Designed miniproteins, single chains, continued (3). Designs and how they scored, part 55

Each design is a single chain, and the fold is of that chain. pLDDT is the mean over its residues in the fold that is shown.

## One batch from the design tools (miniprotein)

Design m10019
Fold by ESMFold2-Fast:
Structure m10019 (fold): chain A 69 residues (1-69)
Amino acid sequence: RERILEAVKEYMKENKVKTLDAEQVAELARRLGLDVTVEDVEVFLKLRGVETLDAEEAAELLAELERRY
């Protein structure tokens, strides 16, 4: 979803970060109307063996969470 990727990139630009941690991804998800917790995002990061996500990875995760709604 184009809108999700655009929102992720804008958030990263606004906060001057190159990657997003679980708290930042959860905040962005909430802004998109998704009822997710930091813990939900942390489980995904642990499953992938990463501590942070880039813009494309964060957008894909957010799209997957939206689909599960």
Scores: mean pLDDT 78

Design m10020
Fold by ESMFold2-Fast:
Structure m10020 (fold): chain A 75 residues (1-75)
Amino acid sequence: HMSRREKAQEVARHAVEKIREKAKELGLTPEQVSDILEKALEEIHRGLEAGLTLEQIKARVDKVIDEEVAKLKAS
């Protein structure tokens, strides 16, 4: 039922919201936010090209965001 465009918009919205919340919690710089967003968008594109479901793409995007945030906390 959901088009590729609608799926892309929904996952992008999800990613932006999650990154915004993490930026507020951790005091991330605009550069750090931009870097995480770029990687999340790359993962969205890969998932869409691979024909993954909305839930599968969200899970992969969540993992990428969590891993990038963890790297910043470890430094």
Scores: mean pLDDT 83

Design m10021
Fold by ESMFold2-Fast:
Structure m10021 (fold): chain A 69 residues (1-69)
Amino acid sequence: GKKEEELRKKILRLIALKLRKIGLEFEIELLEKQDPNDPAIQAKIAELKKEIEELEKEIEKLEEEIKKL
């Protein structure tokens, strides 16, 4: 029914968000291996870390919504 459809949609979104987070973490690892003293690289790492923080908040909210279904 409708509850099963909603659960499926939330699970698929959760998977997508978790994959995006893994991709950003991998990008940070690649940037950290380049030049740690480059201010432009440091700025990019900071932006990616901020995006990860926002993704973690969305993941947590979505996991709580799934738990209540």
Scores: mean pLDDT 87

Design m10022
Fold by ESMFold2-Fast:
Structure m10022 (fold): chain A 55 residues (1-55)
Amino acid sequence: MSEEEKRRAAERIRRAMEAAGASEEDIEQAVKLVLEGRFDEGDALAVRAVILAGG
């Protein structure tokens, strides 16, 4: 995935987590991981953050 695609994926994750009520800190961390190309860890963190936020 290109750097541009990573950026777009990060924004999509941010939007999804924000809509689910995840904390700003968790959103930022997941976005950072995706931007670094760590999609597996970023996606897993996003899911865990949503669960921890009470989802």
Scores: mean pLDDT 74

Design m10023
Fold by ESMFold2-Fast:
Structure m10023 (fold): chain A 70 residues (1-70)
Amino acid sequence: SVADALQQLAAAVRRHKLTSQEAIDLVNSFSRTLSDTGDPAEGLAEFVRLAKTSTDPRIHALAAEMEAWA
C-alpha cells in the first residue's frame, strides 16, 4: 500500500541518516509521485532515476535498498 511504502521510506531515510536538502527533495518527489499515481512501483522508479543523478553515495545506498523491496 501507499502507506506501507511511505513507512518503509521513512525508516530507510532514518537508517541512512539522510538529513540533507537533496535527500528531503528526493523524499518529497517520491511522496508526490505516490499521491499522483497511487502506484508505489512508479514512485520508486522515479526516485531511483533521480537518486542515480546524485553525487551523495548515501542517497545511492538508499536507492539500492528501495529497489530491493520494490
Scores: mean pLDDT 73

Design m10024
Fold by ESMFold2-Fast:
Structure m10024 (fold): chain A 62 residues (1-62)
Amino acid sequence: SLLEAVREAAREAVRARAAGDDKAFGEAARRLGEELSKVPEDQRGEAAEAARRAGEEERAAL
C-alpha cells in the first residue's frame, strides 16, 4: 500500500542517518517525498504522521 511504502521510506531514512550514510539518506528522503506525493491531498497528513511514527519507532529500536 502507499502507507507501507511511506513507512518503509521513513524507516530507511532513519537507518541511513544513524549509519552516517548521507547518500542513502538522501535517496530514502527523496523516495519518501515521492511516495507522499502519490497520496491524495486529503490523506497526506495521515500519511506524513504514519511516516513520522515509523521513523520514531525505528530510531527507538536502534
Scores: mean pLDDT 84

Design m10025
Fold by ESMFold2-Fast:
Structure m10025 (fold): chain A 87 residues (1-87)
Amino acid sequence: MTEEERRAYAEALRLLVEIYRNSDKLTDEQADKLIARIREVVRRLSLEGAEDLYRTAKLLYNQHPDDPRVRRVLEAVREVLEELKAA
């Protein structure tokens, strides 16, 4: 993993944790911006890095399975992962 990819991975984790901790406090506009940023950052990861992030997002979702914003993050990471696999 390159230094640039490590920084992208760290930013993705930070954004994911931000949504997880503050999902009930975020406006829809704020949540949409964070999710869009997660998609952008995940696209800069390797396939392996994106798979690791997806596993982390799934773990967070399993702790709050009825949280619609955590679910949207999981779906966003999955969609980008599928995009990377198809490339």
Scores: mean pLDDT 79

Design m10026
Fold by ESMFold2-Fast:
Structure m10026 (fold): chain A 67 residues (1-67)
Amino acid sequence: SLEEAKRKVLAVLEEAGPGKWVSLAYIVKKTGLSPEDVLRALEELEAEGLIERDPNDPDKVFYRLKP
């Protein structure tokens, strides 16, 4: 489910720690979820204000828990 995907993605970002940039590829590897499921979870978490995307990353693939 999306909720389970969000929980797994959040756990990876929490393990890295607030303010630590984590790549999409690393999140996919650590969660075992498909890239599509990870991206959907990241979009929802960003919309909820829990995480942020690196605005200076041209590929838009780095995310972190808000510090």
Scores: mean pLDDT 83

Design m10027
Fold by ESMFold2-Fast:
Structure m10027 (fold): chain A 58 residues (1-58)
Amino acid sequence: MVVKLTITRVSADPEAAVQAAIDALEAAGYEVLDHSVLALPLADGRYQVLIGVTARTR
């Protein structure tokens, strides 16, 4: 089954936040097929990270 998910994180490192989200999904038994990222800067130097993921259950 193919699922589309939106994951939100606040992180100083958007790339690390994306990798952590993918790793968590794969650990949960999903195969990540595609992802998209939108990182919005916050006043404190962190980012509001929105991660769109297309994944397949194994």
Scores: mean pLDDT 82

Design m10028
Fold by ESMFold2-Fast:
Structure m10028 (fold): chain A 72 residues (1-72)
Amino acid sequence: MEEAERLLEEGKKHYKKALEAKKKGDEEEAKKHFQESVDKYVEAIEVAMRAGDEEMERRAREALLEAIKEFT
């Protein structure tokens, strides 16, 4: 399940950058990285679903929910 893992990790990297930008008050960078993290998490969910990897799907969904909760 390399593709979903890669996408989840890319999403986490963008989420971390979004949090750092938010802490610095850089709304433009925070929104950019938040959107990138959401896009990667959604893609990870789709890839995991196609592969039948319920654990990876759950982890990607949890990461997406956390990002949405933090930024909305």
Scores: mean pLDDT 84

Design m10029
Fold by ESMFold2-Fast:
Structure m10029 (fold): chain A 71 residues (1-71)
Amino acid sequence: MTVDPEELENEILLSLAAMYLNLAKLYLSKGDYETAKELAKKALEILSKTPESPEKRELEKEAEEILEQVE
């Protein structure tokens, strides 16, 4: 079993994006819409560095939903 460096980087980026989205949801629940918006946008920037995957699409949808709530 070998981990491709590119695959490892993509997994790390997806995890990082998910972390930003979880933080965005936390700030959204606190009424801090500005911070939630910034975190969701940061997640989308990170996702732009990853290849297309079902997980990426789900995270992009979460970010979009957060942005719709803070607009």
Scores: mean pLDDT 81

Design m10030
Fold by ESMFold2-Fast:
Order: structure tokens, then sequence, then C-alpha cells
Structure m10030 (fold): chain A 61 residues (1-61)
């Protein structure tokens, strides 16, 4: 659980300094953390995977 929170934070830190990308990344990270607080680890993992894809796609641009 703590590992997923750490991964979400690290992905936000790795995002490019584009305001639109940062806003979306923070939104996904907060969604993942919210699911973890509710005990929904599966929904949290999905949100982290979407965050990871967003950051990787943004880095290619």
Amino acid sequence: MDELVKEAIELVKAAPEDPEVVAKAVGLALRAIGHLLDGDEEAARKAIEELRKLVEEAKKK
C-alpha cells in the first residue's frame, strides 16, 4: 500500500513541467491515493497505470 503511494508521487515528480500534464498527473495520483485510503487497491493500481502511461506519453512529446 505505501509502495503504491510512493510510486504515484514519484510519477508526478517525473512528469514534464507542462501545466496541463502536471494537472492531469496530480489528478490521477490523488485518485489513486483516494482509492488506497478506501482500501480499493485494484482501482488504485489502475489509476497508477493510467498515470504511468500519461507521463510516458508526455515524455515522448
Scores: mean pLDDT 78

Design m10031
Fold by ESMFold2-Fast:
Structure m10031 (fold): chain A 63 residues (1-63)
Amino acid sequence: MEVEIFEAEGGFVAILKEDGHLGYGTGDTVEKAIEDAKKRLPVGKEAGEAGKAAALLALAVAR
């Protein structure tokens, strides 16, 4: 499992990668962002690609 944490104004963004799946989460703390990412981790490879696109869009808006 690979986790990337980004600090954004007002909180944190976590991108979680596991077995080819990507999860994106946000939270006011690192721990909450990681927990949110785990809950949003897609169960399918196609869903993971959609999740990655959503995460990239959210990061672009945050920056």
Scores: mean pLDDT 66

Design m10032
Fold by ESMFold2-Fast:
Structure m10032 (fold): chain A 59 residues (1-59)
Amino acid sequence: DERIKLLEEAAEEGDAIAASQLAAYYFEKGDLEKAREWAEKALELDPDNEGAKAILEKI
């Protein structure tokens, strides 16, 4: 999926929003391990990221 590849690249460059969107994507797909990894990365980049916090509270 081209969009997922672009989000991964942006997240690796420090985009907390991209990292939180990846966490939500993997959570929706049922990949809770990857959802947790991306949510934790989003919080490392931005501790106030509400999307990442919400994902971590659900897994």
Scores: mean pLDDT 83

Design m10033
Fold by ESMFold2-Fast:
Structure m10033 (fold): chain A 75 residues (1-75)
Amino acid sequence: MGREYLEQLPELRRRQEAAGAPISEEALRKLGEGARAFAQGRYEEAIRHFREAARLDPVLEGLAESMIRQAREKQ
């Protein structure tokens, strides 16, 4: 039942509030566009999107840097 998720929602929300503002939807969109480009073998475009995502939300910087390194290795 969804009630078990409901019991954990206040804890998860409290942790998100303690961690600060929620992740930018625009940054997540850029991250998704980068992942799509990566899957299509468009590594230069993927790198550009990952860099933009990290700029929009620093929380994504580590993930974006990892994805950029992988994209460069695939070239």
Scores: mean pLDDT 69

Design m10034
Fold by ESMFold2-Fast:
Structure m10034 (fold): chain A 55 residues (1-55)
Amino acid sequence: SELVKKARELSERLHELARQNVEADRAGDDEKQKELNKKAKETAKELSRLMAEIR
């Protein structure tokens, strides 16, 4: 069940990163948006790997 907890935490992080990215886009902060996109991509990749392992 630790894998399920980690998957939930990663999903929550993705949601928060997406929210921050929308705010950065509205502010015209291209550099911050690039950093947030990189973090979101890495987090999504980790979540996908964990989801495959739960199966």
Scores: mean pLDDT 83

Design m10035
Fold by ESMFold2-Fast:
Structure m10035 (fold): chain A 55 residues (1-55)
Amino acid sequence: MTKEEIIAEVEELLAAETDPARRLLLRIALQEIKNAKSVEEAQEIFDLLLRELAR
């Protein structure tokens, strides 16, 4: 995935999410991904986000 593709995926997850706590987590992760200096850093944040959402 490119950084732009990761951002788009998180934005889609945020648009579909109705739980306030999960929405807050997605918003924080989206900002961190946007601030990431590399695709590898963005991917790591995305992978951690998906693990948290799977709980």
Scores: mean pLDDT 83

Design m10036
Fold by ESMFold2-Fast:
Order: C-alpha cells, then structure tokens, then sequence
Structure m10036 (fold): chain A 67 residues (1-67)
C-alpha cells in the first residue's frame, strides 16, 4: 500500500473539489470524481464512494429546499 496519510489527503482534496463542482454542476462533480478514480485506481473505490455520497447529499439538500 502507498502512504496512508498521503492517499487520505489526496482523497480528501479530491472529495472537496467534487463537492465544490457538484454545487456548481452535478454532472461536473460526478465526471471529476470518475476521472480521478480512473487516474488513481489504487484509491478508486474511496473516490467513487465519496463522489456518490456528495452527489446524493446535494440532491437531498435541494429536495428539502424545494419542499
């Protein structure tokens, strides 16, 4: 395994960027997460799970604002 602290930091930074992009455009956030998962297969599952969670949370937040 690579350095856990460095990989965790990378996943956290990627997650933050996905969250930022998702607030602007959900498709951009999803595409960014998928792109990073493809570029870094060693942490792909972590990135994809974080991306799915962020998109889901954002959609749920928007539903609550609409109702």
Amino acid sequence: MGEASELAQFVAETTGEVERLTKEDIEKGKEYGEKKAKEYPEVADAILQATERIVKEYLEEKKKEEE
Scores: mean pLDDT 77

Design m10037
Fold by ESMFold2-Fast:
Structure m10037 (fold): chain A 62 residues (1-62)
Amino acid sequence: MSEEEKQKLALKRAEGALAAAEALGGSPEVIELARQAVKYAKEGNWEEATKLADEAARGLGL
């Protein structure tokens, strides 16, 4: 993947995780993980963003 493609995918995953956490009534800890994922994705840290988004999704049982 290109750097641009990685950043776009990480942001999409992070935003999706946050939307899912809010829609499904996730715990405050899961919502915080999703919020941190979005923050890192916007900063260009797609590796950390993807990791945190995956942790948030796991916390939701996804």
Scores: mean pLDDT 78

Design m10038
Fold by ESMFold2-Fast:
Structure m10038 (fold): chain A 63 residues (1-63)
Amino acid sequence: LQQQLAQLRQQLAQLQRQLDQLQQQMDDNPSLRQQLQQEINQLRQKGNDLVDRITALRLAQHR
């Protein structure tokens, strides 16, 4: 359970770094903003999924 939480947190950290990189690319390349915005939205959805899974695992630890 701790190992799964650590892996999920590591995935969240990786997604945050990817989001930062994509936002930087949007500033540098305005013509790609629409495509990059879709990628950012997909990564944010994955981040929300990971947060939900972390929350569920934490709640399961108290049951």
Scores: mean pLDDT 77

Design m10039
Fold by ESMFold2-Fast:
Structure m10039 (fold): chain A 55 residues (1-55)
Amino acid sequence: AEYKQLAKEKPDSEIEAYALGMSLEDYNKMMSGDSPTSLRSVANLELEAVGIHLV
């Protein structure tokens, strides 16, 4: 429910950052590194556990 509300109001990157327990700025900084797919994969697993699927 909480994540679904965030998905409606916030961009995907902010929801992914929230799922990982970090700020959007920190998430974007890490995603600009050499392993962005790994971070996004972990975030999507957390979101998928609560019924949210991002692209």
Scores: mean pLDDT 63

Design m10040
Fold by ESMFold2-Fast:
Structure m10040 (fold): chain A 90 residues (1-90)
Amino acid sequence: MEELIKQIEEFLKKAEEALKNGDIRKAVEYLRQIATLLRQLGHTEEADRILELADKAYEAYKSGNFDEAVKYLKEAIEVAREAIERLKAE
């Protein structure tokens, strides 16, 4: 469990860094990896929400709507951050 949580934290850091650098595609990929790991840990609701937001971000990105893409990615990152906090709780 602790090793998987550590891996999710590393992907979250990479997703935040990719977003800061304007790399929408990489941010989406890292968020999808976070969702996969959260699903394995039984956090299926958070995993599904992150995937939904990441897919919406990628569609906005392909349409040239970068502000909308960034908004969805920030929401997905917040969901991931909250899920990590819950995983670290007793």
Scores: mean pLDDT 86

Design m10041
Fold by ESMFold2-Fast:
Structure m10041 (fold): chain A 96 residues (1-96)
Amino acid sequence: MEQKLVLLTTALGVVAVAALLSAEWGDPALEGEVEAVRELAEEIAELAEPYDPEIAEKIREAGERLAEAIAAGDVEAAKKAFKELAELVDKAIEKG
C-alpha cells in the first residue's frame, strides 16, 4: 500500500512535468494531461482516506491547485502544489 502511494505520487510528478511542457509549447495534449493530473490526485486521496480523511481532503485540494497551475502555465505554483501533495502523502504513510 505504501508502495502504491509512492508509485502514484511519482506518476503524478511525471505527468505534471509533461503537462507543463505541453502548456509552454501550446501542445493540444495539455487538456488530457491536466485531466490525468486530477485523476491521479483523486486516486492518491482515496488511498490516503482510510488513514486520515483530513489529509485525503488536503491531497484533493493540492491536486486541484496543481491542475489549475499547470493549465495556467504557472511553474512556481505547480511546484508548490506538488510539494504540498507529496508532503501530505508522506504524512499518510507515517500514519499507516
Scores: mean pLDDT 84

Design m10042
Fold by ESMFold2-Fast:
Structure m10042 (fold): chain A 68 residues (1-68)
Amino acid sequence: DLEKELEEAERTLEEVRAMTPQEISDRIKAATGLELTPEQAETIKFTVEGLLEAAIDFLRKLIEERRK
């Protein structure tokens, strides 16, 4: 269900955008045990936001093509 995947991606992007770099760092530490520098946390946040935006654009195109 591509529409469900789109909704989940949009929600995830909204959540990531709302997080501070420190919150990103804290979550990665909780999940992986890795401690990030503030610069690393900012880079990860920026990269994840960019990947989610690209995925959302791609999913929207697929849904539009399939709605024909």
Scores: mean pLDDT 81

Design m10043
Fold by ESMFold2-Fast:
Structure m10043 (fold): chain A 120 residues (1-120)
Amino acid sequence: MVTLTESGGGTFKEGSSVTLTAKGSGFDFSSYDWLWLADTDSAPFRVIARISADGKSSTYAPEVEGRFTISKDVANQTVTLTMNDLKVEDTAVYYAMAEPGAGSTALPVLGEGVEVTVVK
């Protein structure tokens, strides 16, 4: 059975930094791409960051490029999103997602979500 547990959410001041962590279990952690999704009323389940299964490539949504960093630790079975210079517009429910590599017919595994609220 696969599990995906997220942590690090809460209420934060504008301009602060936070790290969200997702811990996986029951995965071949090295065979999955990992994503962080932001879910808001105006933009549901938007992909904000992705890291490849081999950890060698990462991509970011334009509005978070240079502020957010996704990283993957295969040994500890964690994927993290470091969010710097938080803006009120970063307020969302954040989901970690494990996506099988290209050519796989397996379905993605989505976490439960962590709420991040950014206040002035």
Scores: mean pLDDT 81

Design m10044
Fold by ESMFold2-Fast:
Structure m10044 (fold): chain A 95 residues (1-95)
Amino acid sequence: SEEEIERRARLLAEHFGLDPETVKAILRAVREGKPLTDEQIDALIEAARRAGLPPYVLELLEKMKKGEYSPEKQVKIARDLLDGLAYLAELDRRS
């Protein structure tokens, strides 16, 4: 729902210091099964970096930006990463 997207976008934007409108656009694209733009992938790279995720994750996102994955695979990677980032943000909020 739009309310879920707004809540999640706010959480991720506040926790990782991202633009909330960019995060909303990413969440909508993933919900609709659409591949991300280069700017949206860059925002995910920044979020992953700020979250302290391992170099492998940053390399995966750079490969995605270079078009090395199918659209379906890109959406799956983005969804899994967003779910993980939201989980980390929620854990920090509840601590």
Scores: mean pLDDT 85

Design m10045
Fold by ESMFold2-Fast:
Parts: C-alpha cells; sequence; structure tokens
Structure m10045 (fold): chain A 65 residues (1-65)
C-alpha cells in the first residue's frame, strides 16, 4: 500500500544519503516521487508526509554527491 511504499522510499533516501551516491540519490528521488503520487491518490496523509520527507532527503543526497 501507499504507506509501505512511502516507508520504503524513506529508507532508500536515507541509504542513498549515507552512501553519498549521486546515482542512488537519483533513483531514490524517482521512487519517492512515485510513492508520493500513490499516497496522494489513496489520500493517506501519513504516507504523503513520509514520501515528502523521502524527497527532501533524496534532494539533500543529490546536493552532497
Amino acid sequence: GALEDARGALRGAEEALRLRSRAAALVSKHESQIALDKAREEGDEEAIRLAEEAIRLAEQGLSLA
């Protein structure tokens, strides 16, 4: 579901940031956008919040890579 996908996206973004990998951060941003779209379609406010945080971390990873 959207919440599971958003949690996965957040973990992926945290890992990409830890690795300092631009490629991982790009993949993470893409996956996080998909998770956010799904969360918005399902109206899951917790999933939306987690997916938005995942995008923020992925963008931070891109800035650091």
Scores: mean pLDDT 86

Design m10046
Fold by ESMFold2-Fast:
Structure m10046 (fold): chain A 81 residues (1-81)
Amino acid sequence: SAEDEALIAEARARRAELLARRASPEEVVKTVMELLDRANATGNEEVADAVERIALELLAELWRRDPAAAETFLRLLNQAA
């Protein structure tokens, strides 16, 4: 649906924005959790899968740029789950 496509596009845009402005791990976790919750609420597993893939891409890029921030992100995400 248009809403599903818009959510995936928003997730990609937020990933790029968070990386560009070097957002805090707390802000990254909050945004990822928000997007995953919204994706799961659609009931569409393709949307959930796409958003999960975007989150994994964000994590991989954080590891490349700042391993300490990526480790903090993983710890916060595990605590939030």
Scores: mean pLDDT 79

Design m10047
Fold by ESMFold2-Fast:
Structure m10047 (fold): chain A 66 residues (1-66)
Amino acid sequence: MLSDEEALKAAEGALKGAEYALETGDKAVARSALHEAQRVLETSKNEEARKLAEEAIKKAEEALAK
């Protein structure tokens, strides 16, 4: 299981990846960000990390829907 700090860093990374994918249309980065965000939700109970992961999922799905 991820520590709270590891989960937060992973969620922040996923959100940055999703935002990058949304700006550039890079669907491979969008899929990677979606996968990482889902992993955070499965492995962490940290409220902030889960919130960031949910935001990353939303943005990654928007990037994939383009």
Scores: mean pLDDT 82

Design m10048
Fold by ESMFold2-Fast:
Structure m10048 (fold): chain A 56 residues (1-56)
Amino acid sequence: MLSEEEREEALERIRRWIEENNLRNPEGALKYAEDQLRGGEVDLDALLEMLRQLFS
């Protein structure tokens, strides 16, 4: 992942991506993504794929 500021921006992009893809539990998906981003270095593409698998 990027700097702190860029990580926050990535989370905003993830939120929009979740909404655009109509995930089954958007609140849970966003919380999971936020936990992953704050927990350490995360590849954004891998995170989005994981969200699709867990919450679609």
Scores: mean pLDDT 74

Design m10049
Fold by ESMFold2-Fast:
Structure m10049 (fold): chain A 60 residues (1-60)
Amino acid sequence: GAAAEAAAERVREAALAAGLSERGAQTIGDMLRRENIEHGLSAEEAEAAARRAEASLAKA
């Protein structure tokens, strides 16, 4: 849904800020979108996954 899409886009922005390439950032965003579709993640679960990804990117 819209919340999961916004969360994936936010993670893509965090990846770019962390120094990943456009392709790398897009791949991470696409992975979160795929997980939302394939596993039926709720908005809360999608947000939690995005926060974990953002935290991982911030470390490196």
Scores: mean pLDDT 74

Design m10050
Fold by ESMFold2-Fast:
Structure m10050 (fold): chain A 55 residues (1-55)
Amino acid sequence: MSVEEKIRKILLENGASEEEAEKVVEIFMEMKRTHKLTDEQVLALVKSFAELEKK
């Protein structure tokens, strides 16, 4: 499973729509590219984001 697929799965499991998940995946992948984040770092950010959105 790619990083994009993992990000999408986390967002969908936390109640995002498919359309919202696609937009957020693009944002996090842009952050990963711009800030040279590792896969683990971007996934940690996505999990934190998903937890905040759930509250």
Scores: mean pLDDT 78

Design m10051
Fold by ESMFold2-Fast:
Structure m10051 (fold): chain A 68 residues (1-68)
Amino acid sequence: SVEEFLAELERLLAEIRASTDVAKIQELYLRMAQLFVEHWDELTPEERERVLALLDEAHAIYQAKVAA
């Protein structure tokens, strides 16, 4: 379901926030992106904006870790 999908993205983002391993953060970020693509047609425009915001946060964390 869309609700389960959104909950999984929030869970993955929480793991990204808690991780210090750049390779793991990258894998989790790519998993979020894959799930977004898989569920794209099931999402409302508002839900897509929410997911993009989560992906933007995940990407920012990844970029900060790579730069460190």
Scores: mean pLDDT 85

Design m10052
Fold by ESMFold2-Fast:
Structure m10052 (fold): chain A 66 residues (1-66)
Amino acid sequence: TSSIRAIRDLEEKALEYGLPPGYPSFDELEKSGKVPKGYAVQLREVSRDLFAGKTTQTEFSAILKA
């Protein structure tokens, strides 16, 4: 449902703009309007945890609540 879609959407963005990969900084996500101001820092931390398998998709859904 909507929650699962939000999680997958954030996961896609995290995978594309994750901190380890060679993608632009999360500032670009905020500039594009994909996440609210201040979420870039949170997204970076959560994406790192997700890549390491240390967080759940619900955390991503919480951040992507926008």
Scores: mean pLDDT 54

Design m10053
Fold by ESMFold2-Fast:
Structure m10053 (fold): chain A 63 residues (1-63)
Amino acid sequence: MKEEIESLIKDGVIDEEGIKKLAELLKVDPEALAKALDTDGDGVVDKAEYERFYTELLRSQLP
């Protein structure tokens, strides 16, 4: 799964198609995922934003 997510990152960013693929892998709504990752509101998600989100997601999976 992490390797699949890494393949969606191009030049340190995730484009709109990458967000849709990531949302499908995580079984979440792509619009909600894009809003959570795109804190700058510029329509791009960098690797640091993604890693922060993924860490929080993993933490929420723990009891």
Scores: mean pLDDT 66

Design m10054
Fold by ESMFold2-Fast:
Structure m10054 (fold): chain A 74 residues (1-74)
Amino acid sequence: EEELLEALRQVRKDLEELVRLYERGEVSEEEFRRGLERGLEELDKLLSNTDPESEAAKEARKLKEEIKKILESL
């Protein structure tokens, strides 16, 4: 599960960086949306290969919901 947690940390890191770039106006709304959609795809792949009741799966689902809320706000 260490590899799954590392992948999840990377997705979270990438998301945080993408949000900061967007807030600074350094990326367009379209680029921001594409980055968020890519994050969702990565999380879906992690979830499909993970025990649904694991801590990694719970964290991935929470992060996925956070990304969806941001997309809905655009």
Scores: mean pLDDT 81

Design m10055
Fold by ESMFold2-Fast:
Structure m10055 (fold): chain A 99 residues (1-99)
Amino acid sequence: EKEKLEKALEAEDYARQGALAYSAGDYEKAIEYYEKAIEIAEEVSDELAGRFYERLGEVYLDAGDYEKAKEAFLKAAEYYEKAGNEEAAKKAKEKAEEA
């Protein structure tokens, strides 16, 4: 549907802003942008939600928030499983174990 595509593009734009903040070392801003991306993605795409939770986990890991990183990676695995992406789900679970 056109509306789902528009929402997916909006979520991707927030994720892009999150990635830019993350690369600049602004973890607080990166977290805010990825949370916005996730909120939209959860309504339209399990694959996007999984990807954005994985990115959020990476931000938390670099920020030293190991518990939140683990939770985010486990959420990523859950959404990847819903999307039928078993390989990405397995990798996300491995990242959760390493966090």
Scores: mean pLDDT 89

Design m10056
Fold by ESMFold2-Fast:
Structure m10056 (fold): chain A 66 residues (1-66)
Amino acid sequence: MTVDELIERAEKLAKELNDEESLKRVQTLRDMAEKYKDNPLQLARIAMEVRRIIEELEKKKEEHHH
């Protein structure tokens, strides 16, 4: 999965859960990915952080199921 795909997934999850704080975090990471587009080490770090956010949001969504 590309960094762009991870960011898109995280944004959709944050919006679905109305998690404004996570949405802001993901938007910041998207901006960083644009700035460091030619830096594979920074892109890898950004991807790891986005995956972490996705995992947090997926757990939050699971807890929100009734």
Scores: mean pLDDT 81

Design m10057
Fold by ESMFold2-Fast:
Structure m10057 (fold): chain A 58 residues (1-58)
Amino acid sequence: SSRRRELVLRKTALELRLIGLEIEEELLELSEEERKRIEEEKRELKEELRRLEEEEKE
């Protein structure tokens, strides 16, 4: 089922992107504006991940 594979892959990609942002936030010395942008991106990724999880469960 192509749809199920796409959902799993998209969910995995979002989770990996979120982990990457968390590593950057922890390991890199970021400016205030850069930290704010990363926090906003993490929020957007978490919201998208939640919607994909709901779609997967129906």
Scores: mean pLDDT 79

